Designed miniproteins, single chains. Designs and how they scored, part 56

Each design is a single chain, and the fold is of that chain. pLDDT is the mean over its residues in the fold that is shown.

## One batch from the design tools (miniprotein)

Design m1927
Fold by ESMFold2-Fast:
Structure m1927 (fold): chain A 57 residues (1-57)
Amino acid sequence: MTVEQELQLAEQAINQKDLEQAEIALLRLNTRFYDQLNADQQARVKSLAARLKALSS
């Protein structure tokens, strides 16, 4: 799976309020892929993580 595919899965899961899938995708982005992310992709991950936090609160 590419970084873009993982970002798309995280975005889709958050939009569907699938907290489990969103958490898994964001975990992979923050561990396996984080060093491969450009500045725009890192900003998107942070935005998605904030949205997940709001949904899980």
Scores: mean pLDDT 80

Design m1928
Fold by ESMFold2-Fast:
Structure m1928 (fold): chain A 62 residues (1-62)
Amino acid sequence: SVPDAEQVRQAAAVVAAQAREGRLTAGDAADLYANLRRAGYSDDGVETVMDAYRAALAERAA
């Protein structure tokens, strides 16, 4: 089963929140990517979640 747009949006929000809290760091990028692929996320879904993760890390570093 491929996660739908609502599930992707919720995953992006959760991942961004965890990155802002420092629970996910830049070192977690490869593991996060691999986990999203194993969970059946589409290429667009993976990109959406990874973009939210990177944006939150940049926000935390500022």
Scores: mean pLDDT 87

Design m1929
Fold by ESMFold2-Fast:
Structure m1929 (fold): chain A 120 residues (1-120)
Amino acid sequence: AKEEYDKGLEAYAKGDIKAAIEHFEKAIKLDPTFVLPYIYLGRLYFIMRQFEEALEYLEKALDILEKHPHEIIYAKTLVVEASILAENAPTEELKKKALDIQKRAKKLIEELKGKKTNTP
């Protein structure tokens, strides 16, 4: 999973969107709970102006974070990514979906703050 994710990051840095997507999708197949590839896929689909696919991947990332304990930074990243989609949404329906993801990610941040106080 990490090797494919690292290859996806390299392709993304080079601007090879197609290769980046292929590597991130393979990372997800190897580890479906690996949240970072979903966030990058959301970003890449947004760059390609495929808003519905971008929202789908951010929703999948949020679902993983809600089901599995993760670092607060991932939920904070989802707030930022969802905000960008909301500001650039071509329709009110897509904007509403992006704002819902942002709202749910913000709620998760508050929940994760409570869990983080138990760190030694």
Scores: mean pLDDT 79

Design m1930
Fold by ESMFold2-Fast:
Structure m1930 (fold): chain A 89 residues (1-89)
Amino acid sequence: ELPEEVQSLLPEIEKLVEELAEKYNLDEETRKKLLELALDAARLVLFYNKPREEVLEFILRKAKELGLDLEVVRELAERVIELAEKALE
């Protein structure tokens, strides 16, 4: 179950994932994995108050285990972290 604050950012996060999927010509399965990582990143910022560096480290580690392109995942994670940090102000 996603926290309410993460749910409120879901449309923007989904849009970012779709933009990256189009930019990098990613398949549907990869897109779903990226969405899960993006939601994890938002949750870590919004509910666990994790600093950007720790969130990036966690997400990139998980992405590596999933066999995802770390460059694509880093771009997504950085943009999601920025959105979540802005929501906290």
Scores: mean pLDDT 84

Design m1931
Fold by ESMFold2-Fast:
Structure m1931 (fold): chain A 93 residues (1-93)
Amino acid sequence: SKKKAEEYKKKAEESIKNGNKDEAVEYARLSAYLYLEDGEIDKAYKVLFEIGDKLNDVSTLTAGLIELTALDMEPSQIPAAIKELEERIKKLK
């Protein structure tokens, strides 16, 4: 799923350029969750820092980091979190 995580990170960056900040946040979260699912913890956190910085939105970054930390502590919840996030993205379109 590294390829999927990289694809969604790119979609987050494209969403920023298109002015779709909410979509960018959800794509960044999805990318981070997919990296975390693959055990790439550093990359999961890094994508949230990079997108949070580009959005200049510290509160959204902080919320995302809290959620990611919770999933890192309880990996059994990752598949459900990914599914919920995919459904949120679908509603933003």
Scores: mean pLDDT 80

Design m1932
Fold by ESMFold2-Fast:
Structure m1932 (fold): chain A 103 residues (1-103)
Amino acid sequence: MEELAEEIRKLINEIAKELFDIMKTLSPEEQKALRELLSKIAELGIAYEEAVRKGLTPEDEERIKKLQDEVNRTLKRLEEVASPEVIEKVRKYIDKLNEAIEK
């Protein structure tokens, strides 16, 4: 459980670093959508780390699923305004985060 929490922390830090660098090159609309996505990713990661440390319950799983849905919904909004290159990078990180959570 501690090892998994550490993996999630590293992944979130890596995502934040990469997306902050990308954000500097984006339009104001893309920046807004990306900030919303970053916020949802951080919220999901924090919720997952907390749940794992407390011994993941069905209620924690439900909350995490809802946060995953919010992340995916926010990604769809970003897809409407961002270039394919930005979307491909972001999608890669979201997929990796979802995979780590489902372990």
Scores: mean pLDDT 75

Design m1933
Fold by ESMFold2-Fast:
Structure m1933 (fold): chain A 97 residues (1-97)
Amino acid sequence: MKMSEKEFEAEVLASLAAMYAELAKRSEDEEEALRLIEEAARLAERAAEVSEDKELVKRTFELVAEAAREVAERSEDEEIRERLEELAEELERKARE
């Protein structure tokens, strides 16, 4: 029971992270996209804290990192681009650990 509840919580958090990442990719406002990616990263980290499924955690970090890179590539603001690239690198590092 308790393990099933944690796994369900992790899946919900991973799904929310994916939703925020997708919203960020669709956002026309680069500052909004950055905030959405930051929230997706926070949700991915929370999923990692409660999940025993290493594959779910890795996949979630990789998905958010990919979204951060896509948003960075189209960003006109250099500061926002750099922050997104740094966040993507951090998330990819966590996905490999």
Scores: mean pLDDT 84

Design m1934
Fold by ESMFold2-Fast:
Structure m1934 (fold): chain A 60 residues (1-60)
Amino acid sequence: SAAEERVLAIADELEALGYPDLAAALRLARDHLVRNREYAELEAFVRSAEEGLARVKAAR
């Protein structure tokens, strides 16, 4: 889904910005939500991840 792809894109961008542990945490959370078919939670998680990425970018 678009939400699954977006979480992976956010994780990749965080890793490129020097936050590999945060990127790994996002990938693990995404994997758990997808395995459990928790797609409404995944969409909420994408919004939270977008906010986190925006904060990281604002601090650079």
Scores: mean pLDDT 82

Design m1935
Fold by ESMFold2-Fast:
Structure m1935 (fold): chain A 64 residues (1-64)
Amino acid sequence: SGREGLDQAFVAELPAVKAALEEQRARVAADPNPSPVQLTVLGFLEGLVKLAEDSKKRLEEAAE
């Protein structure tokens, strides 16, 4: 189904998104005055990880 293709795409990107999230967290933690843009990017990456985790759960359920 088309949904499986989208779920697979999100799961494939999960390691890269997690790496980007860790890098952004490190940048924000190192900066005493993080910009609104940096905080927005952090929130966006956290949202992407959640979406990818939901996609992973759906694929795992389908494999059962």
Scores: mean pLDDT 80

Design m1936
Fold by ESMFold2-Fast:
Structure m1936 (fold): chain A 81 residues (1-81)
Amino acid sequence: MDIAKSALMGLAGSGLLTVQDAMEMITELEELERQGKSNKEILKKAVELLDKKITKAKKQGASQESLEALNRVKDLFKLLI
């Protein structure tokens, strides 16, 4: 799970996510860890949460470069499932 948390904080550090959005996502993933969910289930949740943020960013007129960077991190999470 450290890779997923580090990637989300990296997106916040690059301005592609707000720190608040990244922390909200990390908190949801940590709650699943506390519930004893598998790494696969936690990564599926990370993909779902990131998809919602990408959809929001696209509707708010985010650049193609920003959307491609967000999708690269989502694809990384999918490869780890």
Scores: mean pLDDT 82

Design m1937
Fold by ESMFold2-Fast:
Structure m1937 (fold): chain A 66 residues (1-66)
Amino acid sequence: SARLEAIAEQLRRVWPVLDQVPLEEVLRALSSIEGNLTSLSAWAAANLVLREHGLPLAPFVPLDLS
């Protein structure tokens, strides 16, 4: 989804540590929450993939998901 790709790129700008995670993994995590996509659920999804890759957790940041 072009929208999910745009959101994934926004997450990578907000949390640059996600650049170390393959885009496919970020998109997979976002697709699992597509029906309830909020700043909190996106933050939780980002931290899930960071943990899966042994990377440090991202601090909570409110996102523009409009």
Scores: mean pLDDT 83

Design m1938
Fold by ESMFold2-Fast:
Order: C-alpha cells, then structure tokens, then sequence
Structure m1938 (fold): chain A 68 residues (1-68)
C-alpha cells in the first residue's frame, strides 16, 4: 500500500536521525531492530494500525534517546 510505504519511509528516516545522534551502541542496535520490525509490520497491518504502531515506536525511541 502506498500509504504504508510513506509511513514506513518517514519513520525509518526519523530512526536513522536518532541513530546518527546516538553514541550508545546498544541503543543504536535497538533502533536498527525496530527498523527491521517496522519493515515486517508494514506488510501485514492496515495503514491506520501501522501508523499507530510507527508513532508509538518513534515516541518510545525519542523518550529513550532523551534519557541517555
């Protein structure tokens, strides 16, 4: 779905930005795992459900980044 692809692309880009700003190797590995999981979920979830999951992942990643 074009909608899922757009959500995936913007979410992966934001995670890449957090990776570039991080000095914690374990956190970077976690973000890379999240990117892999999102690619898989983008193939199975409806666009609305996928957007909700992607937003939740980003909020969690940004919160954890601020705590490091």
Amino acid sequence: SPEREEILERTLKRLDELIAQSTDPEFVEGLRQMQGDLRGLSQTLDPEDFEYVAESVLKTAERRHRRL
Scores: mean pLDDT 84

Design m1939
Fold by ESMFold2-Fast:
Structure m1939 (fold): chain A 89 residues (1-89)
Amino acid sequence: SEEKIEEFVKKIVELLEKYLAGEISLDELIEKIRELARSYGLSDETIELIVLIAMTAAQLVLKGEVSKEEGIKALERVIRKILEEHYKK
């Protein structure tokens, strides 16, 4: 459902924000994303794609190539699209 997608996106953003704030390590970010995505019933392929997207957003923000706000908005758009396609099946 749309509500499940928005809840998932919000939780991924919260994990990314904790990582960018130095509250969790990179390894903790990756493991928490995998655990969260598994709890939502996502396939291993989809889980690893979401990890890659979150890592890319984090790297762009840390390098100063995008603002934190821009990186988070891009992450939200891409993850939302992935989950919409997943739940249409």
Scores: mean pLDDT 85

Design m1940
Fold by ESMFold2-Fast:
Structure m1940 (fold): chain A 74 residues (1-74)
Amino acid sequence: SPEMEALVAEVREILRQIAELILKIKDKKLRDRYIREVETLLARFQAAVAAGDLAGARAILEELRELLEELEKE
């Protein structure tokens, strides 16, 4: 689906930005917490993509956007 392909591309770009911000976190416990949160969201996103669940994939993209905004405030 062109819509799913667009969502995958958007998630890849957001994950790149999230990874760059997480790598700047000096506190190991805080960094590890964010890594686990990202891994959980990525696993859920991959499951939604595999199921063809566009609504689920969009919801997880929104959660990733919220996480990116949170990290930008750190």
Scores: mean pLDDT 89

Design m1941
Fold by ESMFold2-Fast:
Structure m1941 (fold): chain A 80 residues (1-80)
Amino acid sequence: DIDALLARADELEARAAELEARSDALFQEADDIDAQDGDSPESRRRSSDLIIEGGRLRGESYRLRAQARALRDEAARLSS
């Protein structure tokens, strides 16, 4: 069912966009911490934790976008 494949692709892209936005927000928060007080051990640890989590979410976003593209490609093949 082409409609089901496209609906699933849309869901994955929406989820990927949410994860990407969260990742960007975490990277921005880390940058803001470093700009304000990057020299304290607490700030460095918090910044590091945010960067690690941001990277994880970015990786998940890329995987979901790849899955969405695969589903759209399948839908295109079925419609031709």
Scores: mean pLDDT 87

Design m1942
Fold by ESMFold2-Fast:
Structure m1942 (fold): chain A 96 residues (1-96)
Amino acid sequence: MAKELGEEVERKGMNLEEAKELVRKKMRELGLPESLIEAAVDLIEEMVKRGRMNIAKAVELGMGLALGMKRIREGVENILKTRKGLSDEEIKKLWE
């Protein structure tokens, strides 16, 4: 998934702004929270502008990291719901 998105950026010759919008669209389709989407997009921009990284590679790494963070967050939320009995509202407050 992350690799395929990076390959699409390279194949289409996308600039940084186009790549950022593609990442936002794909992450929203996957149900990632807006805070994580914007953090991943900011990381991609930083890797390209300061790290002198290729846009496609930055997209691949940023998407991969965001998906990893989503998986960790879902694991934590599942434990809190199943073992501690926290409500959805209490869990949302943890990430504010």
Scores: mean pLDDT 77

Design m1943
Fold by ESMFold2-Fast:
Structure m1943 (fold): chain A 70 residues (1-70)
Amino acid sequence: SKETKELWLEGVLFMISTLPEEVRKPVIAKLISELDDEMLEVLKKHLSPEEWEELEPLQGENPWFKQLEL
């Protein structure tokens, strides 16, 4: 259900917030690449507009994302 997905996402975001800054961005980039459109909309609601704009470019060929493929 959407409620279960939101609880899972909140837990994941909390765990990511405990990571060092240098690993936080690549972890979030990997998460975004694996979420469907519904989950991306939920994520956008839990982030500030500034945080969302910072994370959106991390999909695909972004250098932070490529570091996770190694």
Scores: mean pLDDT 63

Design m1944
Fold by ESMFold2-Fast:
Structure m1944 (fold): chain A 83 residues (1-83)
Amino acid sequence: SEEFKEFAKRAVIDYAKAQGNEKLLEIAEKDPEKAVEIFSLLVQRDLLEAMLAVMERSGAPQEDIDALKKKVEEIKSKLEELL
């Protein structure tokens, strides 16, 4: 919906300002749809990296750690393509 698109755009702008991410803010002004995709990937990356740190510290199974590392690298690759 158009209401959801406007909400998502505002959320990305607020996030970019809160994080001091000037590049994301610039992209949000030029291409809001691309900025929402980048925002989603950044939030996913940060969450998965935080989970990875906890799993490594807690001695989680290596196969689970490796699977999560692979997901982080896939997200980083997508971010590199968009930036």
Scores: mean pLDDT 85

Design m1945
Fold by ESMFold2-Fast:
Structure m1945 (fold): chain A 70 residues (1-70)
Amino acid sequence: AFPKSLLVRADKDGDGRVTAEELRATLRAEGYEPSDAEVEAIIREYDRDGDGVIDRAELAEALGLRPEEL
């Protein structure tokens, strides 16, 4: 398991969007070794729009916050 707070840190551009590549890089930088399938599964779990990224509203919901609190 990994902390959901890493999803916020994966948004390195600060645009409120997290791609699979950003999430994978952030997890590896923090000492985790996720497979590509695990990263894609995480994105799909939170990506309700099906656009392949986790947006600010999806990030906030994953953390139990409102979007304006991010």
Scores: mean pLDDT 70

Design m1946
Fold by ESMFold2-Fast:
Structure m1946 (fold): chain A 93 residues (1-93)
Amino acid sequence: SLDELIKALEEFVKKMKEIYEKVKRGEITLDQAIEELKNYFDEIAKKLSDEVKEALKTAYDRVLDLVRKHRSIDALEEAIEFLEKTIEELKKQ
């Protein structure tokens, strides 16, 4: 459902923000941040319907692609902003 997708995206964004702050403070490396995001996606995906899981996976793959290509915490910040705008658009439907 749309509500399930919105909730999953909001929880994912919240986790990304927590990870971003850890990298910014030097508590974890960018590679450790990627691993933490993978582990979180795997756990949340187990609780979702197949349709919502596929949509979340598409967002997740885009986030990882951006972070891996740019090797920068700034890419994670851009991904967070993109997902927040996506959530706002979904809520208008």
Scores: mean pLDDT 81

Design m1947
Fold by ESMFold2-Fast:
Structure m1947 (fold): chain A 56 residues (1-56)
Amino acid sequence: SLAEELRERVGLPEGVARGLAQAVEQGTPLGERQLRTLVAAGVLTPEQAEKLAALL
């Protein structure tokens, strides 16, 4: 599943990985602006945001 790939490849905690996978499945755009917002909110590190962008 996408949540499992986010945990294994990006190193996200299980709850964060599931939340982001659900957002993608619901059609929420995870572009540069959304990823920057998640970094600013402390949900992602900058490195995790870069890895996530490469997978999406």
Scores: mean pLDDT 79

Design m1948
Fold by ESMFold2-Fast:
Structure m1948 (fold): chain A 96 residues (1-96)
Amino acid sequence: SAAHAAALEALLERLRAVVERYRAGELSEEEYHAEAAAIGREFVALLATDPAALAVLLEGSRNSWSAEELIERLGAVDPDAAAFFRALAELARELS
C-alpha cells in the first residue's frame, strides 16, 4: 500500500540520517548502535503488517537463507522492504 511504502521510505531516510551523522563524527558508536536498533525494531513491526514479506522471512529462517538470498526473495514481494533490509544488512556489516 502507499502508506506501507511511505512508512518504509521514512525509516530508510532516518537510517541514512543516522549513518551520515555517525560518519560526520556527530554520534558515538554507542549512540549509533542505539539509533540503528530502534530503527530495526520499527522495521520488524512494519513487517508484521505485511503477510507476504513475513512469509518470505519465515521461509528464509526455516531454510537458513543468507541475507543476500533473503533480500532477493523479499524484493519479489515487497521491493521497499527489500531495500530497507539491504540498508540494515550493510549497516550491520559496517558495525562488525
Scores: mean pLDDT 78

Design m1949
Fold by ESMFold2-Fast:
Structure m1949 (fold): chain A 91 residues (1-91)
Amino acid sequence: LEEEYKKYKEKALKKLDEAAALGPPSLRPAVDAAKEMLEADPKSALAAARALAAAARTLPNAEELVKALEEAARYAEKAAKLLEELKKKKE
């Protein structure tokens, strides 16, 4: 569980880095905020990544950016679920 949590958190970070590289400079502060949220609360990072993916869908030729953000959201969701399971096992 702990190793899987770290794995999905790391995958989410990599996808956010890909999104930062693919997207316009105006999205970089929001992506950086999502990365910080992922370290503190993966559930907040999930919400941020989903919001960024929705915004990216309004941009021309943003298919790869949208995919990277959607994958970041999926990995953040898995990390959030694993963190809840880790908390339950310690209680």
Scores: mean pLDDT 79

Design m1950
Fold by ESMFold2-Fast:
Structure m1950 (fold): chain A 79 residues (1-79)
Amino acid sequence: LAERIRAAKTPEELEAVLKEMIRQQADYTDEIEAAMEEVIKRLGEGQVAEAVLRALEAVRGAKGLTPEQLEALRARARE
């Protein structure tokens, strides 16, 4: 995951990697922290913050869904 974060060239690529990290409940390691610092320097704090918020909101959106929709998303996250 840290390598994929470092490889992200756009906010969209970063958002996709962050969504995957959140879905997998990956540990926030020192390597991931360092990768995030590099991406912030490359893309800018505002763009990274927006990507993080969109990734979190996509996962949090599951809380506002029906039980059926929430279970479907959890099943997808387990893949």
Scores: mean pLDDT 64

Design m1951
Fold by ESMFold2-Fast:
Structure m1951 (fold): chain A 71 residues (1-71)
Amino acid sequence: SAEQESTQVIVRLLQQLSPEQQQAFIETAIREGLGDADERSILVDRVRSVQEVRDLARKAGVPQSIIDQAV
C-alpha cells in the first residue's frame, strides 16, 4: 500500500539523517500538517505518496543525495 511504502521510505530516510536533520524533517512535517507536534512524529496516514515524502524532505533541507538513496 502507499502508506506502507511511505512508512518504509520515511524510516529509511530518517536512518540516513543526522539528529539535527531528523529534527528539521519532523518540524517541517508538523508545519505542513503531516506531523504530530505532541509526539514529535510524522503522521504516515496523512502522507499520500512517496512523492510527498520527497517533497517534504526537500522543504526540510535534506540533501538531494540522501533523498535519492532513501527512495
Scores: mean pLDDT 80

Design m1952
Fold by ESMFold2-Fast:
Structure m1952 (fold): chain A 91 residues (1-91)
Amino acid sequence: SEALDAVSAEALRLLVEAAREADPARARALAREAARLVVDAYVEQRRAAGEEISEEEYERLLAETEAHVLALVAALRADPAALAAAEAAVA
């Protein structure tokens, strides 16, 4: 739980940074880093529970999570109130 809480906090910080980033390439890189942190934590939790995650499953989870994070970044950019709330949550 503590490890997941720490990863969630860092992923949210990266997501907020991505939404604030004026350079689209840098914003995308930050969003992908956030997605990787979330997927890596999830995969480690599943492996610790005795489940096997194949490389193919990992790649699928990563791609799906990257798409979701990029959509969230776009939504935050389109909604200044939501972005302000997210910024307050990471302060």
Scores: mean pLDDT 84

Design m1953
Fold by ESMFold2-Fast:
Structure m1953 (fold): chain A 100 residues (1-100)
Amino acid sequence: SEEKLSLLKEALELRKQGLFEKAKEVLSKIFPEVSEKPLASIPYICEALEPFLQVEDLESALKVLEKCINANNVEEIKKISVDVNVEDGLKLLKKAIEKF
């Protein structure tokens, strides 16, 4: 929904400002389970969401957020963030190569 997309964008903006506790509170409005995640996980969750929010793909953003809340520790969340951003980077690189 438009409301969920707005909340996700708000959380990313709060994270960019270093307001991780507030970003966690906003994400918890979408999935209450986020409230139980360590504060250290919040930057990685936001990093994993960013590629999908740039293209306003709410469905994929929510799936990634759910994957992060089901992770057992911060290291698993960090890996999700890295994997998502590597895939996004590879798509951008392929598009650039096809242009030349």
Scores: mean pLDDT 82

Design m1954
Fold by ESMFold2-Fast:
Formats: structure tokens, C-alpha cells, sequence
Structure m1954 (fold): chain A 71 residues (1-71)
């Protein structure tokens, strides 16, 4: 899954459209459904691990501020 849109806290943290989401709160995710489930289960701000240009980055964001799409 990739970031389709980052707003509010996600944009402020530095998350960008096109970032590939590989984990949420340390849980590996392979699909939009897996990522969305992990975001909902967190119940508040979450730690998202992404790949941008092959580099691993970690951001703390509000799940409501992230829109996902399939890669």
C-alpha cells in the first residue's frame, strides 16, 4: 500500500504521497486492508514505517490524516 494523501498531522510529520507503507506500529502490512486494520486497531496516534526512494522512514501520525491506495 502507498500513501494517496497525507494531511494534518501526517503532512506536518513529513509523510508524503507515494510513500510505500511497510509497517504500522511494528506490524508488517502488505495490502491497503491490512494497513487500514492496523491503523484502526491503534485507537490513536500511530507509528508508520514507510519506504521513500528505498530509504526506511518512521513517522508518528493520526490515522485520520492518511489516505491509502494499492501500489
Amino acid sequence: PVVAEATGTAAAAGLEKGDEIIAVNGRPVRSVDEAREALVQAGGPVEITVLRNGEKRVYRVDPADVVLEEA
Scores: mean pLDDT 79

Design m1955
Fold by ESMFold2-Fast:
Structure m1955 (fold): chain A 64 residues (1-64)
Amino acid sequence: SELDKLRKERDQLLKELSALNQQYLDTQRTDPNDTEKQQELQKQIDEVAKRLAEVRERIRELEA
């Protein structure tokens, strides 16, 4: 179903967000002066978070 597909996408996006946040923290620890890498990771985090919000909203609409 559409709802099952969206729930699977949500789970995948949560996994991706967790991995990116871990990479961000690791970069701050190993390369604290690499602001370019930190900014790149933050942009990726923002993009995944935006997609996650869209998927969550669609799930809410379908569950209503």
Scores: mean pLDDT 86

Design m1956
Fold by ESMFold2-Fast:
Structure m1956 (fold): chain A 102 residues (1-102)
Amino acid sequence: SKEEQILNIDSFILRMESLLQEAKELGLTKMDDLFTLPSGAVVTLKDLLLTMIDGYLPHFDEESQKLLEEFKEKLKKATTLDEVEALFSELKKKLEELKKKL
């Protein structure tokens, strides 16, 4: 539904913003920097972000999936957190524009 798509987009944006801010507060700067999950599992920041995106992809409509897949491909090539923050800022703007069309 339209309402469900809006909630999924908002959930994704909030989760991304929270995760990127947490990484920044921990002093992470590289995509290969290690992140410790609440479970105690240790992953790279890149793997954590890619796993999160993969979890949201099936819940998005075709237009939103396309934007997430484009972001995912750029994320795979990113080496720094600053690059990812810039890429996410662009994605967030496009997702907010899609919400207005729903």
Scores: mean pLDDT 88

Design m1957
Fold by ESMFold2-Fast:
Structure m1957 (fold): chain A 86 residues (1-86)
Amino acid sequence: LERELARLILETLRRAAEAVEAGNREEAKRILREGGERLASLLEDPEEAEGARNSFEALIKAIEELSDEEVVALLRREAAEAEAFL
């Protein structure tokens, strides 16, 4: 399960970073929102599911507040952390 969750997180974060690099911040937010919701649906603990939603919502807010370069760096750093669990 943890490896499946890590793969989902990694793929979501990489796709979001690619969207930001392409200049499409709205697509990046959509990818993160859908990924966070999908991750939450795989978690049996309601508190863990809410934590997952909150984490992805924080990344969406970062896209609104930070430059493209800062957002890409943040998303790729988070993706590298997820990859460490594979």
Scores: mean pLDDT 82

Design m1958
Fold by ESMFold2-Fast:
Structure m1958 (fold): chain A 66 residues (1-66)
Amino acid sequence: MREQVEAALDKVTNGAETYTREQVLEVAKDLGLSEEQLAELERALAPLEEVTRDQALNLLLALLSK
């Protein structure tokens, strides 16, 4: 799972250290997150202007962990 999330992030930004909220949401869609999971992710990202790779990984992994 972590390997798949990392690959999806790298596909969007070629291993960038920071991501926009829209880029993280696009990765989540690529990973097959539900509309409910996407809404939760969007709320978690709302207070962040930029998302670090570690933050994106942790958020996506938490949502994928049920």
Scores: mean pLDDT 77

Design m1959
Fold by ESMFold2-Fast:
Structure m1959 (fold): chain A 88 residues (1-88)
Amino acid sequence: KEMEIRERQVKGAVETAKRAIEAMEQYKRDAPNMDPEEAAKKVLMAGKLAAEAYRGAGELDPEHREEYEKKGEEVLKEAEKIAKEILA
């Protein structure tokens, strides 16, 4: 049961990360119709939420921690890139 709970928690964290990435992409699409600073802020916040969720998954599943940390870093870099493009 402990292992089953852990597996569900990892899945939940990954799903949270995926939803945050979806929100980040939505803010990117909506950015032309928003204040640029607000749009960039929302993109960065969504990226940070996704990275935090992946970090949580890595803490729950140490054997795959490196994979989750890499995914979190990639999302943060993408969020920074999108925010920079919005503010350009």
Scores: mean pLDDT 85

Design m1960
Fold by ESMFold2-Fast:
Structure m1960 (fold): chain A 80 residues (1-80)
Amino acid sequence: SKEAEEEALIKSLDKLEERLQAIIDANPDDSELVAEANALIEEIQKAKKLPLDEMVKQLILIQMRFIALETEAELKAKQK
């Protein structure tokens, strides 16, 4: 149903927000990384207010941006 699909999308967005918060908490002194993660959390909050079709599209874009940010954080940690 539409309601079940919307609930599943919101749960996916919630999990991404939790993972972004974990990145912030692990890297509190990396002001650029923290700013990028906070900006993505704001996009997640906006996505939750969208119609189902637009929420799906935003989830895909947010997931791609999350992977890029997580990769950047990992690369920075390995270059010490």
Scores: mean pLDDT 86

Design m1961
Fold by ESMFold2-Fast:
Structure m1961 (fold): chain A 93 residues (1-93)
Amino acid sequence: MFTKKQIILLFSASVLLGAMHFYLTVLKNSTSPSKDENVAKVEKLYAEMQGLATQLRQAISNGDISLANQLLNQINQILNEVDNIVQQALAED
């Protein structure tokens, strides 16, 4: 039913969602008031990524591997933006 390629794409999406949740948790545990704005920015990006992840799961279920790869690339771009925000916040420690 599922191809190896579809399983790999689903696994990749799950790892990216886990990484985003981890970054958000790190920011929320910050004691700096200046980091509250960064939490709001990351929560917005997380909501956008959840929307893309839903579309990714649909593309994988439909066998649209081309669309799935495009959506996965967009999710990776959002995750990189979040990583930059978190690294800047942590550099102030």
Scores: mean pLDDT 72

